# Designed miniproteins, single chains, part 10

Each design is a single chain, and the fold is of that chain. pLDDT is the mean over its residues in the fold that is shown.

## One batch from the design tools (miniprotein)

Design m315
Fold by ESMFold2-Fast:
Structure m315 (fold): chain A 84 residues (1-84)
Amino acid sequence: VDEEAVRAAVEKILDEHGVPEELRPYLVDSVVNLVKKLQGKEVTDELAKNIEKGFKERLLEMGVPEEVAEATAKAIADLVKEFS
Protein backbone atom coordinates (compact mmCIF):
# COMPACT_ATOMS: atom_id res chain seq x y z
CA VAL A 1 0.00 0.00 0.00
CA ASP A 2 1.16 3.60 -0.64
CA GLU A 3 1.67 4.84 2.93
CA GLU A 4 2.08 8.48 1.83
CA ALA A 5 -1.23 8.37 -0.09
CA VAL A 6 -3.04 6.89 2.95
CA ARG A 7 -1.44 9.50 5.25
CA ALA A 8 -2.49 12.37 2.93
CA ALA A 9 -6.06 11.01 2.64
CA VAL A 10 -6.42 10.73 6.44
CA GLU A 11 -5.01 14.24 6.96
CA LYS A 12 -7.57 15.58 4.46
CA ILE A 13 -10.46 13.82 6.27
CA LEU A 14 -9.33 15.19 9.67
CA ASP A 15 -8.97 18.73 8.25
CA GLU A 16 -12.34 18.65 6.42
CA HIS A 17 -14.15 17.48 9.60
CA GLY A 18 -12.40 19.98 11.89
CA VAL A 19 -10.61 17.50 14.16
CA PRO A 20 -8.26 19.38 16.58
CA GLU A 21 -4.69 19.70 15.23
CA GLU A 22 -3.16 18.22 18.42
CA LEU A 23 -5.00 14.91 17.80
CA ARG A 24 -4.20 14.58 14.09
CA PRO A 25 -0.69 12.99 14.25
CA TYR A 26 -1.95 10.22 16.54
CA LEU A 27 -5.02 9.55 14.36
CA VAL A 28 -3.01 9.58 11.11
CA ASP A 29 -0.51 7.06 12.51
CA SER A 30 -3.34 4.87 13.89
CA VAL A 31 -5.13 4.70 10.51
CA VAL A 32 -1.91 4.15 8.51
CA ASN A 33 -0.93 1.28 10.84
CA LEU A 34 -4.43 -0.22 10.60
CA VAL A 35 -4.37 -0.15 6.77
CA LYS A 36 -0.93 -1.83 6.80
CA LYS A 37 -2.18 -4.50 9.24
CA LEU A 38 -5.26 -5.21 7.07
CA GLN A 39 -3.30 -5.32 3.77
CA GLY A 40 -4.13 -8.63 2.06
CA LYS A 41 -7.09 -9.23 4.42
CA GLU A 42 -10.69 -8.84 3.23
CA VAL A 43 -12.36 -5.81 4.85
CA THR A 44 -15.98 -6.96 5.14
CA ASP A 45 -18.92 -4.61 5.82
CA GLU A 46 -18.97 -6.01 9.39
CA LEU A 47 -15.26 -5.25 9.91
CA ALA A 48 -15.75 -1.74 8.45
CA LYS A 49 -18.62 -1.12 10.91
CA ASN A 50 -16.44 -2.33 13.80
CA ILE A 51 -13.64 0.04 12.69
CA GLU A 52 -16.17 2.92 12.47
CA LYS A 53 -17.47 2.15 15.99
CA GLY A 54 -13.95 1.86 17.44
CA PHE A 55 -12.78 5.19 16.03
CA LYS A 56 -16.02 6.94 17.04
CA GLU A 57 -15.62 5.71 20.66
CA ARG A 58 -11.93 6.75 20.71
CA LEU A 59 -12.65 10.22 19.29
CA LEU A 60 -15.43 10.75 21.86
CA GLU A 61 -13.03 9.73 24.68
CA MET A 62 -10.55 12.31 23.31
CA GLY A 63 -13.19 15.07 23.64
CA VAL A 64 -14.20 15.36 19.97
CA PRO A 65 -17.89 16.44 19.58
CA GLU A 66 -20.30 13.57 18.78
CA GLU A 67 -21.28 14.74 15.26
CA VAL A 68 -17.61 15.31 14.28
CA ALA A 69 -16.58 11.96 15.82
CA GLU A 70 -19.36 10.10 13.95
CA ALA A 71 -18.63 11.71 10.54
CA THR A 72 -14.84 11.32 10.95
CA ALA A 73 -15.08 7.66 12.07
CA LYS A 74 -17.30 6.82 9.09
CA ALA A 75 -14.90 8.52 6.65
CA ILE A 76 -11.94 6.64 8.21
CA ALA A 77 -13.76 3.28 7.94
CA ASP A 78 -14.61 3.99 4.27
CA LEU A 79 -10.94 4.92 3.61
CA VAL A 80 -9.63 1.72 5.28
CA LYS A 81 -12.05 -0.38 3.19
CA GLU A 82 -10.92 1.42 -0.02
CA PHE A 83 -7.16 0.94 0.59
CA SER A 84 -7.35 -2.66 1.93
Scores: mean pLDDT 82

Design m316
Fold by ESMFold2-Fast:
Structure m316 (fold): chain A 89 residues (1-89)
Amino acid sequence: MAEEAMKEAYLAMGLSEEEAERKAREAVEEVKRYARETGLSEEALLRLAAAHARYHAEIAAALAAGDLAAVERARAEGLAELAALRAEA
């Protein structure tokens, strides 16, 4: 579920469990509000938001490890997946 994916991403970025849970709920609520305002698919937008949070966490972890090749792979894979998800929105 998108909320759980966002919470996991925030935890990976070093937030506390309480802060990660709060931010994940806020992010999901914002996506749902945006979907209602724009008429775009809530499911597609939630999938996009979850993918964004996951890739941000992967990039942050790779940067912390100094693995520039992993950063490049995460960016390339993330951009391809986000492009596919956007085509479905």
Scores: mean pLDDT 74

Design m317
Fold by ESMFold2-Fast:
Order: structure tokens, then sequence, then C-alpha cells
Structure m317 (fold): chain A 87 residues (1-87)
């Protein structure tokens, strides 16, 4: 089970990723709303929903031209690390 401290660390990491991505690439309101919903999934300990939605968000940002291929791979690796920690 996830320790509250681990949940807070994962949430902070997602917020960092969302803020950096928004700053670099100008995320619209819809993408930011999905990022907030991902943070809520972590808070509610819905690890599977978090992983699936976060992966979809990263893929959607890439398809929209808001990420390079290298940035997408980096984001997916970071997501995988968060997911492994939350198991």
Amino acid sequence: SADPAEVERARAKIDEIAEETAKEYGLDEEALEVARELAEAILNKDVEKFYEAAKKLIEALYEAGKMSEEEKEEALKELEKIYEKLK
C-alpha cells in the first residue's frame, strides 16, 4: 500500500512535470485539466487509472506536436518510475 508520504512525492513529481511541460510547450486548459485529474487519481490511490491516464496524456501531447519524441520518451520513463514506486 502507498504511504501518504509516497503519494505526496508522486503528486509533487506530477505537478513538476505538468508545470515544466506547460512552461515549455504552452499546454491548453484541457491538457492541464487532465493533469489535475491524474493528481487526484494518485491522491485517491487509484494507481491503475493514474498510469493509464498519464500515459494517454503524454501520447496526446506528442500527437499534438507539444512534445518531441525524446521528450515523450523521457516523460514515459518518469511515469514508469512513479508507477513502480506506487505499486
Scores: mean pLDDT 70

Design m318
Fold by ESMFold2-Fast:
Structure m318 (fold): chain A 80 residues (1-80)
Amino acid sequence: SVSLMMRAIAVNTEAWLTLDMIQRGKISKEQAQKRIDYIEDQLRWLRSNLDTSSNPELVQKILDEAQANVQRARELIARQ
């Protein structure tokens, strides 16, 4: 649905913003971990509801981009 699509876009935006804030030193490691955990919880829920979307392939692509951003964010905080 459009609602599921908008949630996927929002989660991807949150993932990208979290990565950007880590790269720019704008948030603490603790705050970054909390944001990552929240994003991963949202990604899990969105993936479990993917079949309710009118465009599951596009939603999956957005979720894959969000997952890549989360993975990069995890790698950066693990080095801190």
Scores: mean pLDDT 87

Design m319
Fold by ESMFold2-Fast:
Structure m319 (fold): chain A 79 residues (1-79)
Amino acid sequence: MDEELKAALAAAQAFLRANPELARELEREGEERLAAGVPEERVAAEAARRMAEAAEAAGAPREVVDAIRFLARRLEALA
């Protein structure tokens, strides 16, 4: 696996563990989007982008925000 992508996924997972309410919101929104017929790659990209916005708003370290933004861009390229 791409080492940068692996690091980005780890950063995103750590952020969600620290923010369980956001994790629940993203899961619910993802389920609604999937039920509406949106492709899972697009749902994943939307969730990562929203997570990056939340991390920036929460004042997370630049490295964490940058890693999640990188993940969002990679997922969007796959959609």
Scores: mean pLDDT 81

Design m320
Fold by ESMFold2-Fast:
Structure m320 (fold): chain A 59 residues (1-59)
Amino acid sequence: SKKKEEALKKAREIARQVFEENPDLSPKELIDKIVEKLNEYPGIKAEKVDDNTVKVTYK
């Protein structure tokens, strides 16, 4: 659906911004912050699978 495509685009944008704003964070800390920020967006649910992996579900 178009809503899923918009959510995916927004998720990628959020992840990129977190990466760019936090160059000194470890991979684990970056993943935690990305999960937190993604869960703030309506239509996105993010879960930390492991220290290097995030699962993203679109509503």
Scores: mean pLDDT 79

Design m321
Fold by ESMFold2-Fast:
Structure m321 (fold): chain A 76 residues (1-76)
Amino acid sequence: MKLTPEQREKLIEALREADKDNDGYITPEELKEAFEKAGIKVSLEEAKAFVRAFDLNGDGKARLSVVEAFLRNYRE
């Protein structure tokens, strides 16, 4: 249910790898792939909802730096 410190570190690393073009943005598909690599099962619909929460400009993707900051501050 809650992310362990190890899962959080794996997720951040996987997100950096998912940004294959080094453009600094994450799509819902890349976010889903990163969660799966960290051992967390999410649907594409859930990934889209997550990206939408961080997509303040309506471009359909989230800034990697914003997502990383959220994960670094994720605490129980």
Scores: mean pLDDT 72

Design m322
Fold by ESMFold2-Fast:
Structure m322 (fold): chain A 59 residues (1-59)
Amino acid sequence: KVEEVRKALKLLVENYKKLGIELSFEQIRSAALAIGNRYGVSEEDALKVAEEVYEEYKK
């Protein structure tokens, strides 16, 4: 459930990076909330995933 949100969000970020586009934290946060809502994940859990993914790809 939460893992599906993380997987989808990571794929989204990776695809944009391949196009030369670096997503901001606000864009990642918005995407995580939308994906989380689709999977029935709470806003709190979705935002935690957004922060984890952002930190992983920040470098």
Scores: mean pLDDT 81

Design m323
Fold by ESMFold2-Fast:
Structure m323 (fold): chain A 78 residues (1-78)
Amino acid sequence: MSAKELGEQAIKLALQVMDKAGDNIELINKAIGAALIGMGAIFDNDKEDAQEALEEVAELARELGDEALAKQAEQILK
């Protein structure tokens, strides 16, 4: 996958984390951070930053208890 494809997936999954976080402001802020890293990776064509954003999304999904979302992010990283 390209940096753009990885970054777009990171943004998409980070948005799902934000939606599921409800009123957990700390998780919402972390998900926003991951989405911003993903956007920066697209802009800079930086595949490593896009991969890091997806790794952060997988960890945040686990904090939510959403194992399916975490596995989706990990599958993209393979």
Scores: mean pLDDT 85

Design m324
Fold by ESMFold2-Fast:
Structure m324 (fold): chain A 77 residues (1-77)
Amino acid sequence: APLRVRVTTTEGDRALAELPSLEPGATGTVVEVAPGSRLRVGDTVTVTKKFSDTLAAATVTLRDTGEVLGALVLRET
């Protein structure tokens, strides 16, 4: 089953995403968005670096603009 992760961008946008793993190069999508966030359901999350079994660095690519934001992803246990 996909991992559910909390996404926080460098701009403070928050969302939930599904990822197959926290390994570098893993890609998934935003599935829920916090109120006031610039993120949208269907935005692409790509893991860039794994720090632990629950924490990784990622990028979020906005579907509407192609803009790339830095982010942290935290797996809920």
Scores: mean pLDDT 87

Design m325
Fold by ESMFold2-Fast:
Structure m325 (fold): chain A 65 residues (1-65)
Amino acid sequence: MEEKERKIKEAEELAAKNKNVAGVRYEGDTIIVEVKEWNLESIGMIIRIMGIAFEIGGSVKVVEV
């Protein structure tokens, strides 16, 4: 549980540094990434968050806002 919480916080901190991402939210085992603009920076961030989700045995869902 502590490992999962730490990884979720890491995903939040990564998203907060990216101007093209509105935020990150969680539903069960799914990390939901809210994307404002599709570009190389937002795509790179999504890939990194997918890696975090894989480490915690979860999924990623990307939504455009």
Scores: mean pLDDT 76

Design m326
Fold by ESMFold2-Fast:
Structure m326 (fold): chain A 64 residues (1-64)
Amino acid sequence: PSEEELDAEVRVALLTIQYTVAKLAGDKEAAIKYLEEMIAENRAAPTPDEDLIKQFEEEIEKLK
């Protein structure tokens, strides 16, 4: 993997941790924000994972 790909994986991992903490704390606004950032990181990837993006979008709708 390239250095850019590894950096993206680290960013997504940190966003996942932040999202999980926000969700457990009941902070819907923060949880939605981190899900949106995870979608943006995934779309910026060389090969976007459309199934994963859809899952994140569905989770945002459930949090509203």
Scores: mean pLDDT 78

Design m327
Fold by ESMFold2-Fast:
Structure m327 (fold): chain A 67 residues (1-67)
Amino acid sequence: SKLEEYFKKKGLSVDEYLEAQKAISEYFRKKRKEKSLKEARDYVNELITEAEKKGKPISEVIKEKEK
């Protein structure tokens, strides 16, 4: 899929893209929105940017956002 191609381009590991997919699903579930490829990519970029800015793994950033 185009989202999987995006993860590969960003150099995410298998574990990282699985966590990102789970976070995307939860994000759209909570907002009761249809999954948009653009919004999914924007959300993943936000997670990556926060992880880099804070020096934390993506999984920890996801956990903080779920609260």
Scores: mean pLDDT 70

Design m328
Fold by ESMFold2-Fast:
Structure m328 (fold): chain A 102 residues (1-102)
Amino acid sequence: HMEELKEFAREAGRIAGLSDEEIDYLAEHAPELFAQLDAGTFGGVSATASSPEEKARRTKLAQAVTALVLYHLRKKGADPETILDIARHLGLTPEQIELALK
C-alpha cells in the first residue's frame, strides 16, 4: 500500500509539472497527507507566495495534491461521476483526472 501511494504521488507530481525534488517531497509525505485526509485534519495547500515564480510553483503543487485527494476519495468508495465533477471544478487536466481514476 505504501509503495502504491508513493508511486501515485510521483506520477501526479510529474503530470502537474513539478521538479524532481518536489516530486520526491510529495511522494515522501503522501502517507501523512492521506492520514490527514482520513482524519479530516487536512488544511489544504498554502496559496501565499512572494513572487510570480513561487505562485506558479504552488499552483502546480496544489494540482498534484488535488489529484492525491481525488485518489483518496476513490479509495473510500466515491463514485466516478462525483470525482469527475470535483476534478473539473478544481481545474484538473484530463491526464490528472485519468490518474486519479486508476
Scores: mean pLDDT 68

Design m329
Fold by ESMFold2-Fast:
Structure m329 (fold): chain A 80 residues (1-80)
Amino acid sequence: SEEQREEVLRLIDEAIKLANELIEKTTDPNLQKQFKELIDYLKKMKERIENEELSDTELAAYIRRLKGIIDRLKWLLEKL
């Protein structure tokens, strides 16, 4: 649905914001590299969502995955 598509795009933007905050707060070059790679992955995901008509099942899978990523990024921010 369009609502699920909008949710995916919002979650991608939230994940990118959190990853950028982690890059700014960490002094570990390996973690900075991992978060930059995650941002690149998320940007490619955003392009796919914007350019392709995905099924509700595929959108639901992306929502679940993105929520998991966001939860992990929030946990990491609490430890920095």
Scores: mean pLDDT 88

Design m330
Fold by ESMFold2-Fast:
Structure m330 (fold): chain A 98 residues (1-98)
Amino acid sequence: MKEIEELIKRLLEDVEKGKVPKITGPLPEELSPEEAAKLAAETAIAMGAERGLSLEKIREVAERAAEKAYKEAKTSAEAIQIALEVVAEALREEALNR
């Protein structure tokens, strides 16, 4: 998973510069574990940035979403759903700790 770690690092550098990753169009229904991890990381970073999570928290949700999608997701829909759930958990945790 070195490629996914490098992808997360590059996407976080883009977010720090004010550039949010865009997921354009539907992906293939069936994904390899690496493709699922990549899609989940990109989705988590985009949603985390849009919802105002810190860079540190965006990194955490991206890594968690990628790892979970690598193990569990077989479709683009499942990878996206995993990422959305991880981001939603982080947002709820932040709201409860206010």
Scores: mean pLDDT 77

Design m331
Fold by ESMFold2-Fast:
Parts: sequence; C-alpha cells; structure tokens
Structure m331 (fold): chain A 120 residues (1-120)
Amino acid sequence: SKEDKLLDEFIELLEEIFSEEEVEKIRELAEQAKKGDVQAVEELIELVGEGLSKVINENVSKMTEEELEEFVDLARKIIEALQEFRDALLANDEEKKLKALEKAVEYTKKLVELYKKVLE
C-alpha cells in the first residue's frame, strides 16, 4: 500500500541518522503500525523523539544557532506528523494517514540533509 511504502521510506531515512539498534526497534514497531496497532505508533513516536533528541544533543557544539533552530523545528514537525498519523489511524481516515506520513517523510528528508551538512 502507499501507507506501507511511506512508512518504509521514513524508516530508511532514519537509518541515515540513528544507530542500527534504534532503527531495528523502530522497524519492528512500524510493522505493527502497518497492522493498525495504535500502541505501536505511540511507542514509535517515543523512540523517534528520543533518537532525535540524542542526535541534537550529540551535535549541538557543531551547529550554528540557525542550524540548531532548524534541527529543533524539523524534529518537532516530524513528531507532530507522527501524532497526526496516530490520530488518523484512530479515526480510520486513510487520506489523513497518507498526508501525515508524507509530512513525516518530507521533514525527515530535510533533517537528514541538515545532519549531513553539520557532520561533513
């Protein structure tokens, strides 16, 4: 499905910035989320939030003030998009699920690009 492909693309993007162990746990939760498990989506949101916080904290000394503000803004937008996905899943709203995942993918792509600039 389009939803499954967007979730897979989101996880593939997270592989660029998270540890292999973090991505493995997130991937397992994503497979449960594909089956409509709302609790798995809640746990996914928590793990993604923890991972993004860790990336920011480990790299804050390498960032300009502007880059840090952009990272924090993108991280917040990713979490908000995943929360919208959870809410759409609870409402059984296929269109809103797809829009939420498209936002999560878009913001994560931007964050990965910023991460590569900061660490190169």
Scores: mean pLDDT 89

Design m332
Fold by ESMFold2-Fast:
Structure m332 (fold): chain A 79 residues (1-79)
Amino acid sequence: DILKEQFKKALEYILKILDKSDDPVVQEAKKYLTEALKALDNGDWEKAIELARKSIELLKKVPELQPYADALEQILDKF
């Protein structure tokens, strides 16, 4: 499943980028993305999408991270 692999790789990549930040908003977004990855591993697509969307809203508050929020949102809009 190409969309599942794309979603998982996007979550892993964004988490790696967010590891460089000490911003509390970014740290909260990281928690949601980490939970989304766990939900995907458990086959819970609905929960993974919901958690990823919550992270997107947080990332949109940080201008430097808007491109990552936009990229993840584009993937989720395909579901």
Scores: mean pLDDT 82

Design m333
Fold by ESMFold2-Fast:
Structure m333 (fold): chain A 73 residues (1-73)
Amino acid sequence: SKEKAAEAAAEGGYEGVKIGQPDAGHRLGSRKALEAGATPEQADAVGGASIAGFMTGGYEASLKGARNGADAA
């Protein structure tokens, strides 16, 4: 579901940022979103939105961004 994809993307984004690499977070988030049933286009969108949210407001902002990205995609 889109909600599961958004949550998975937020988790991946958080992990990537903890190791200091937003690109890794985007890739991890997109991969987890695909595993949760997102299309490749949705997975890329929610992964990117999750990272953007995290960079501006931390984990909660990342999750909100991922949910908004999933709904928009």
Scores: mean pLDDT 68

Design m334
Fold by ESMFold2-Fast:
Structure m334 (fold): chain A 80 residues (1-80)
Amino acid sequence: SELQRRFLEELEAAIEEALAAPAGPVDPEALARLEEAQQLTGPASEAALAEKLAAIRALLPRLPRETRERLLEGVRELLK
């Protein structure tokens, strides 16, 4: 699945960018929104994956560092 691989590669880059930035304040609502974004749909289309990526990318600066690190590890595991 080339679309899924591209999504994961873009997500990895976005998380790496967020981790390089100074830690912002933790938003507990951002954690709930992240779960919603991850559950948006099973990937079927480029548009659906782009929406999912945009939703997650917007949440990354508002997430705790530990959550961002876990996301990065999960993405890297899927890219193996």
Scores: mean pLDDT 74

Design m335
Fold by ESMFold2-Fast:
Structure m335 (fold): chain A 79 residues (1-79)
Amino acid sequence: SLSELIESLGKEINSVAPTDEIKEKLQKLLLEAYHRILAGEDPVAVLEELKKGILSLIEDEKAKEKAEKAINEVKERIE
């Protein structure tokens, strides 16, 4: 389900957050994306915006790759 995919993504994104402040910002972006999809916005477009937002908050290249992979896996399952 979408909720299970978002929960799994949230756990993965939490693992790449360098600080608690960034973790809170990332969780807010995830929650906003989930609500936008439930409201009927295009899921692929919402997840692409989510990816850009998350990557803008993370500077470590390996953490960015991990976050991008996790978001792309969710996109593939709902496309």
Scores: mean pLDDT 80

Design m336
Fold by ESMFold2-Fast:
Structure m336 (fold): chain A 75 residues (1-75)
Amino acid sequence: MNIKVEHSSGSIETFDVSTPEKQIAAALQLLGEAIEAGGKPIFENLSTGKILSLSEAVFTAKDGDVFKLTYTPYS
């Protein structure tokens, strides 16, 4: 079970989320990327149109889901 995360730059990351351990690994990687970006990650599920938090996106994803990732700047 794989998901894709599309960045605003157009780059796409693919994550295996087929097990709880892999979901946790994907969530930690995406959290690390958000910390480096200095913003809050916002995930739009392109299949459903839902706007989700990082945890919601990773732990509720279905196989083949594509998320658009944006960061909200800190004031």
Scores: mean pLDDT 82

Design m337
Fold by ESMFold2-Fast:
Structure m337 (fold): chain A 85 residues (1-85)
Amino acid sequence: SKKKIIEKLKEEAEKKYKEAEKIINDPSVPLSVQEKKVEDVKIYLQLVVDMVNNSPAASEEEKEEIKNYSEKIIKKLEELLEKRK
């Protein structure tokens, strides 16, 4: 049960990443819209990390895993966005 929840959160995060990547790689999309999409993903990932950190069912290893995964996605999106500027 616990392991399935973390894997589902990672799958949802990956979907958010792929949606944002598509928008950032579309030259017809305004920069402001691309920036807004990255910010929305960052907010979502922060909420996911907070939720896991506040869960008594989550281990310290699971908390670290979701935090590191979230940070990796955010860095990738920020790097993609900088290349568009």
Scores: mean pLDDT 83

Design m338
Fold by ESMFold2-Fast:
Structure m338 (fold): chain A 85 residues (1-85)
Amino acid sequence: MVDEIVELIQELARRSPEALDRAGVAISLLLDDELARRFGKALHRLAEDPDDEEAREEIRRVLETLSEETQREIKEIVERELAKL
């Protein structure tokens, strides 16, 4: 699950930084303030450089702290944005 979500986020960052920003806003509503801040910062780094390994690992770490239900909701958000492209 987590690895698959990281791959999807990275693909979204490569194809559309604008779509990644929209996904990030939606995802932030599922997270507490501290996790939302950490996740948002990592997404901004990926939007500027989709191959940023530190940003990728920070996204993984945040996702690993979340329930399987929340991880699934995040996956659906990212897949929905990719489907619009």
Scores: mean pLDDT 87

Design m339
Fold by ESMFold2-Fast:
Structure m339 (fold): chain A 85 residues (1-85)
Amino acid sequence: NAIEEALKKAEDVYNKDPEFVCQKLVDLGLVESVEECLKDPEKTVKIAAFLILLNEHPELDLDELAKILEIPEEIKNKASTLFKT
């Protein structure tokens, strides 16, 4: 299952370097600060998994992925513009 694999990848990367993951999300404009990002590891891992899925599985429906991973609408909309290639 692509979603389960993306979540495991995101969790592994986050656990190795949570500040690095949070800094990347700040750089992408998806979270306000590293400090706020670090307060909610579950949300951060889900956002990272969402980005992995958008990059590795562009054929998957973005709205369904956001619903399954509980991605906020504002983050979903911003992420969709980043993967316009």
Scores: mean pLDDT 81

Design m340
Fold by ESMFold2-Fast:
Structure m340 (fold): chain A 72 residues (1-72)
Amino acid sequence: LTPEEKELLARINRLEARALELRRRGEDPAVVAEIEALVDEAYEALTVKKDLKRAQALLDEAEARLAAAEAA
């Protein structure tokens, strides 16, 4: 893996852990599912399609949605 690919995989792992914590604390299941779908699509973009720019954009969106949910 390149350093960029390793960093994106690390971001995916961190976002998965944060989404799981939102689910555990009783956040709206629809909000959690939306975030999980973005992370899953980012993983596919990174590992299957090798589209690092798309993976990064999807993770940026997932992070923004996670931050909003965590602040609520």
Scores: mean pLDDT 85

Design m341
Fold by ESMFold2-Fast:
Structure m341 (fold): chain A 99 residues (1-99)
Amino acid sequence: PSQEELDAEVRRAINLIIVAIAMKHSKNPQAREALRAAADEISELDPELAKALVDTMVQLSETHSAETVVEAVRYAVEEAKKNDLTPEQIVELVRERAA
């Protein structure tokens, strides 16, 4: 497979993981829709940044509401689009925003 095909597959996997988290941790339809929207935004990022965001989202979903996680992730995605962030920096931003 081509690198473009592999990147597309990774982005699809990330979207599925985020949707699965939304379905598992939230019974609120609005929160699930917000998480799906966040998944679409994350899929536009570099795959390494997207993976760091998804891993952090999974960890935070165990202790925080879906709404808090979505807001923190959306903030980090907006910052990542404006700045060239490392995976470590994006994880720190999400954790700080969720606190």
Scores: mean pLDDT 67

Design m342
Fold by ESMFold2-Fast:
Structure m342 (fold): chain A 67 residues (1-67)
Amino acid sequence: SARQQELLEMAKLLAQQKARELGKTRKVESVEVRQLSDDEFEIIFLVDGEEIRERYSGEELLAARSQ
């Protein structure tokens, strides 16, 4: 659906923004965005050899966009 595609694009934008912020002080080697369900997304960062995973619902992505 159009909403599902919008949420995925929002997750990708959030991942890029967080990677840039982390990259100011640390080495960001990779960032991946995974869709777990129609309303659940995971962002995976590889930072200084450490894997950091963050999970977001559609509501959390909308809240992050607003703040």
Scores: mean pLDDT 83

Design m343
Fold by ESMFold2-Fast:
Structure m343 (fold): chain A 72 residues (1-72)
Amino acid sequence: SQTLKDVLGPKSAEDQEVLGKVSVQVRNGTVTKEQLEEAKKHIKNLSQGLSNHFHGDNTPVESVGTLAAPEP
């Protein structure tokens, strides 16, 4: 089975865990500014890891990351 952990390594599992917890807080309306800032860092880290995986390099590449906006 292919998972993000298999693709991006153990760090991606930690990033997913943090994002999962923050997502629950967002849904409940109890999210804090600090949790949102932390989530942004984890999203960026996952995006960089995916970019590195697809390009086959080990150099972090900064890409334009955007938070997924919910559709109406």
Scores: mean pLDDT 62

Design m344
Fold by ESMFold2-Fast:
Structure m344 (fold): chain A 100 residues (1-100)
Amino acid sequence: MYEEAVKRYEKLAEKYKNDPFKRAQALALAASYYVKLGDLEKAKRWIDEAIQAAGDDPVALALAYYARSLFYKAEGKNDEAEKWKTKADELLAEAQSRLG
């Protein structure tokens, strides 16, 4: 099931190769599933690409930071995982405040 999710999000990232924010969201979601599959090397690469593609977009960047949090949690670095989760939550709260 996670393998099918990864393939779907990888196809979406390729589809959106000229749309950086949508590509970043797809890459972050694929990376999260790679963490669940235990492929931490590929997860890290896709997290890094998602962060670069997200730029300053708070939603895309927050998804990439959530993936990074899951990556650190999988490595047993719980303090680091909490820091990245908090950064993601802050980005989403800021985005919501600007829209509401």
Scores: mean pLDDT 82

Design m345
Fold by ESMFold2-Fast:
Structure m345 (fold): chain A 73 residues (1-73)
Amino acid sequence: SITVPPYDKKIQERQKLIDIVKANSGKHYKDLTKKQLNDMIAYAKWQIDNNPDPRYQASLKKGIAELKKVLKE
């Protein structure tokens, strides 16, 4: 069954992801743990799903690729 989540759940999910980004602000990607890198990738994916700007989406997809490259090293 398809259930549409209430707007408030999206706000809560956004706040959790914002907190992750703030905690990692100014850190070099190579200095992040695998968990922190995955959390940043999850935030970027959430932003792609919730932002209709194609240029912003392209930038986020590039960021995800860079984070995934660090995870492989």
Scores: mean pLDDT 66

Design m346
Fold by ESMFold2-Fast:
Structure m346 (fold): chain A 83 residues (1-83)
Amino acid sequence: SETEEAMREVAAALRAVGHLWEAEQAIKDGDFETARKHIEEAERDAERLSPGVRENLMKRIEEVRKKLDEAEAEFKKYQDELA
């Protein structure tokens, strides 16, 4: 039913938001592999959403991915400077 489809979309959106929270925490912990996996899970959940909800969530995913890329670059630079 349309109601069941709407409930599945809400569940996917909530899972994606949860994965983004876990990705942000992993970035803060320096666990970039775990952060990357959570971003990938959020992207997978976003693909199942309606265009409007998906657009908003994809912007948030892109913001978290940018934070990951910046944190990884800073960490690598720090390691290279200490070598």
Scores: mean pLDDT 85

Design m347
Fold by ESMFold2-Fast:
Structure m347 (fold): chain A 65 residues (1-65)
Amino acid sequence: DKRLERLKEALIEKYGISEEDAEEIVEIYKSHSDEGVAIQAIADYLEEKYGVPYDEAVKLVVESL
């Protein structure tokens, strides 16, 4: 999915996350049938592992999809 590839690229470029962690985020998105729940799970991951504020993480994911 080109949208998920753009999300990976945005995360790597803006926050310097590893390619491996970007792939993990894509798998988190794919593991959830509800898009809102998927976005929430990704935002939680970014806050916990990279210290990205939850609201900023949600905005980035929404803008990348």
Scores: mean pLDDT 80

Design m348
Fold by ESMFold2-Fast:
Structure m348 (fold): chain A 60 residues (1-60)
Amino acid sequence: MRSEVEITADTPDMAKVGESMRTLLERHGLPEPVSGTSVSVDADGTEQSITFTVRPLPAP
């Protein structure tokens, strides 16, 4: 079974985290929809966010 994985990141650093997360989620094929948002602040005080959504694909 496959899942649809959508990840949005606002910085290159968070984009790398998102790609790792996407790979793991696709590999494990979660049976239930999962979503979440994480916000982090750099040493520079720059706010970074990452949002992910995983949905199981419907049967054809």
Scores: mean pLDDT 67

Design m349
Fold by ESMFold2-Fast:
Structure m349 (fold): chain A 57 residues (1-57)
Amino acid sequence: APPPASRIEERVINLSRATPDSSESRPIRVRYEVTDDPADNPLESQQIADAVRERLA
C-alpha cells in the first residue's frame, strides 16, 4: 500500500533584523510537514512560523 500522503518540506527564509540603520539578513532553513489534503493542512504561514520558532529556540 502507498505510504500516507504527507512529506517534509524545506524552505530558506531570510530573517531581517528590524533596525532602521542595519539591514542584516540571515537565511535560515526550516522544515515543516505538508499533507495532500488541504483541509488537514495548517496554514502555511503558521507551519513556517512554528518551524522558525523551533529552529531559533
Scores: mean pLDDT 59

Design m350
Fold by ESMFold2-Fast:
Structure m350 (fold): chain A 56 residues (1-56)
Amino acid sequence: MDSLPEDVRVKLLILLKEMEEKNVPEEEKQKFIDEILADPSKLDEVAKEFKKKYGV
């Protein structure tokens, strides 16, 4: 998986752990993952949406 920069991969792994801790459904987690894999520049946007919904 050398297609993603290291910092993006680390942020994605952290986001996945946070989603798991918040008991986000597998279908919803997969949707976020697919969005980030399609456009890694959206990682920060997706993370903000997640935090707004589950962490604020």
Scores: mean pLDDT 74

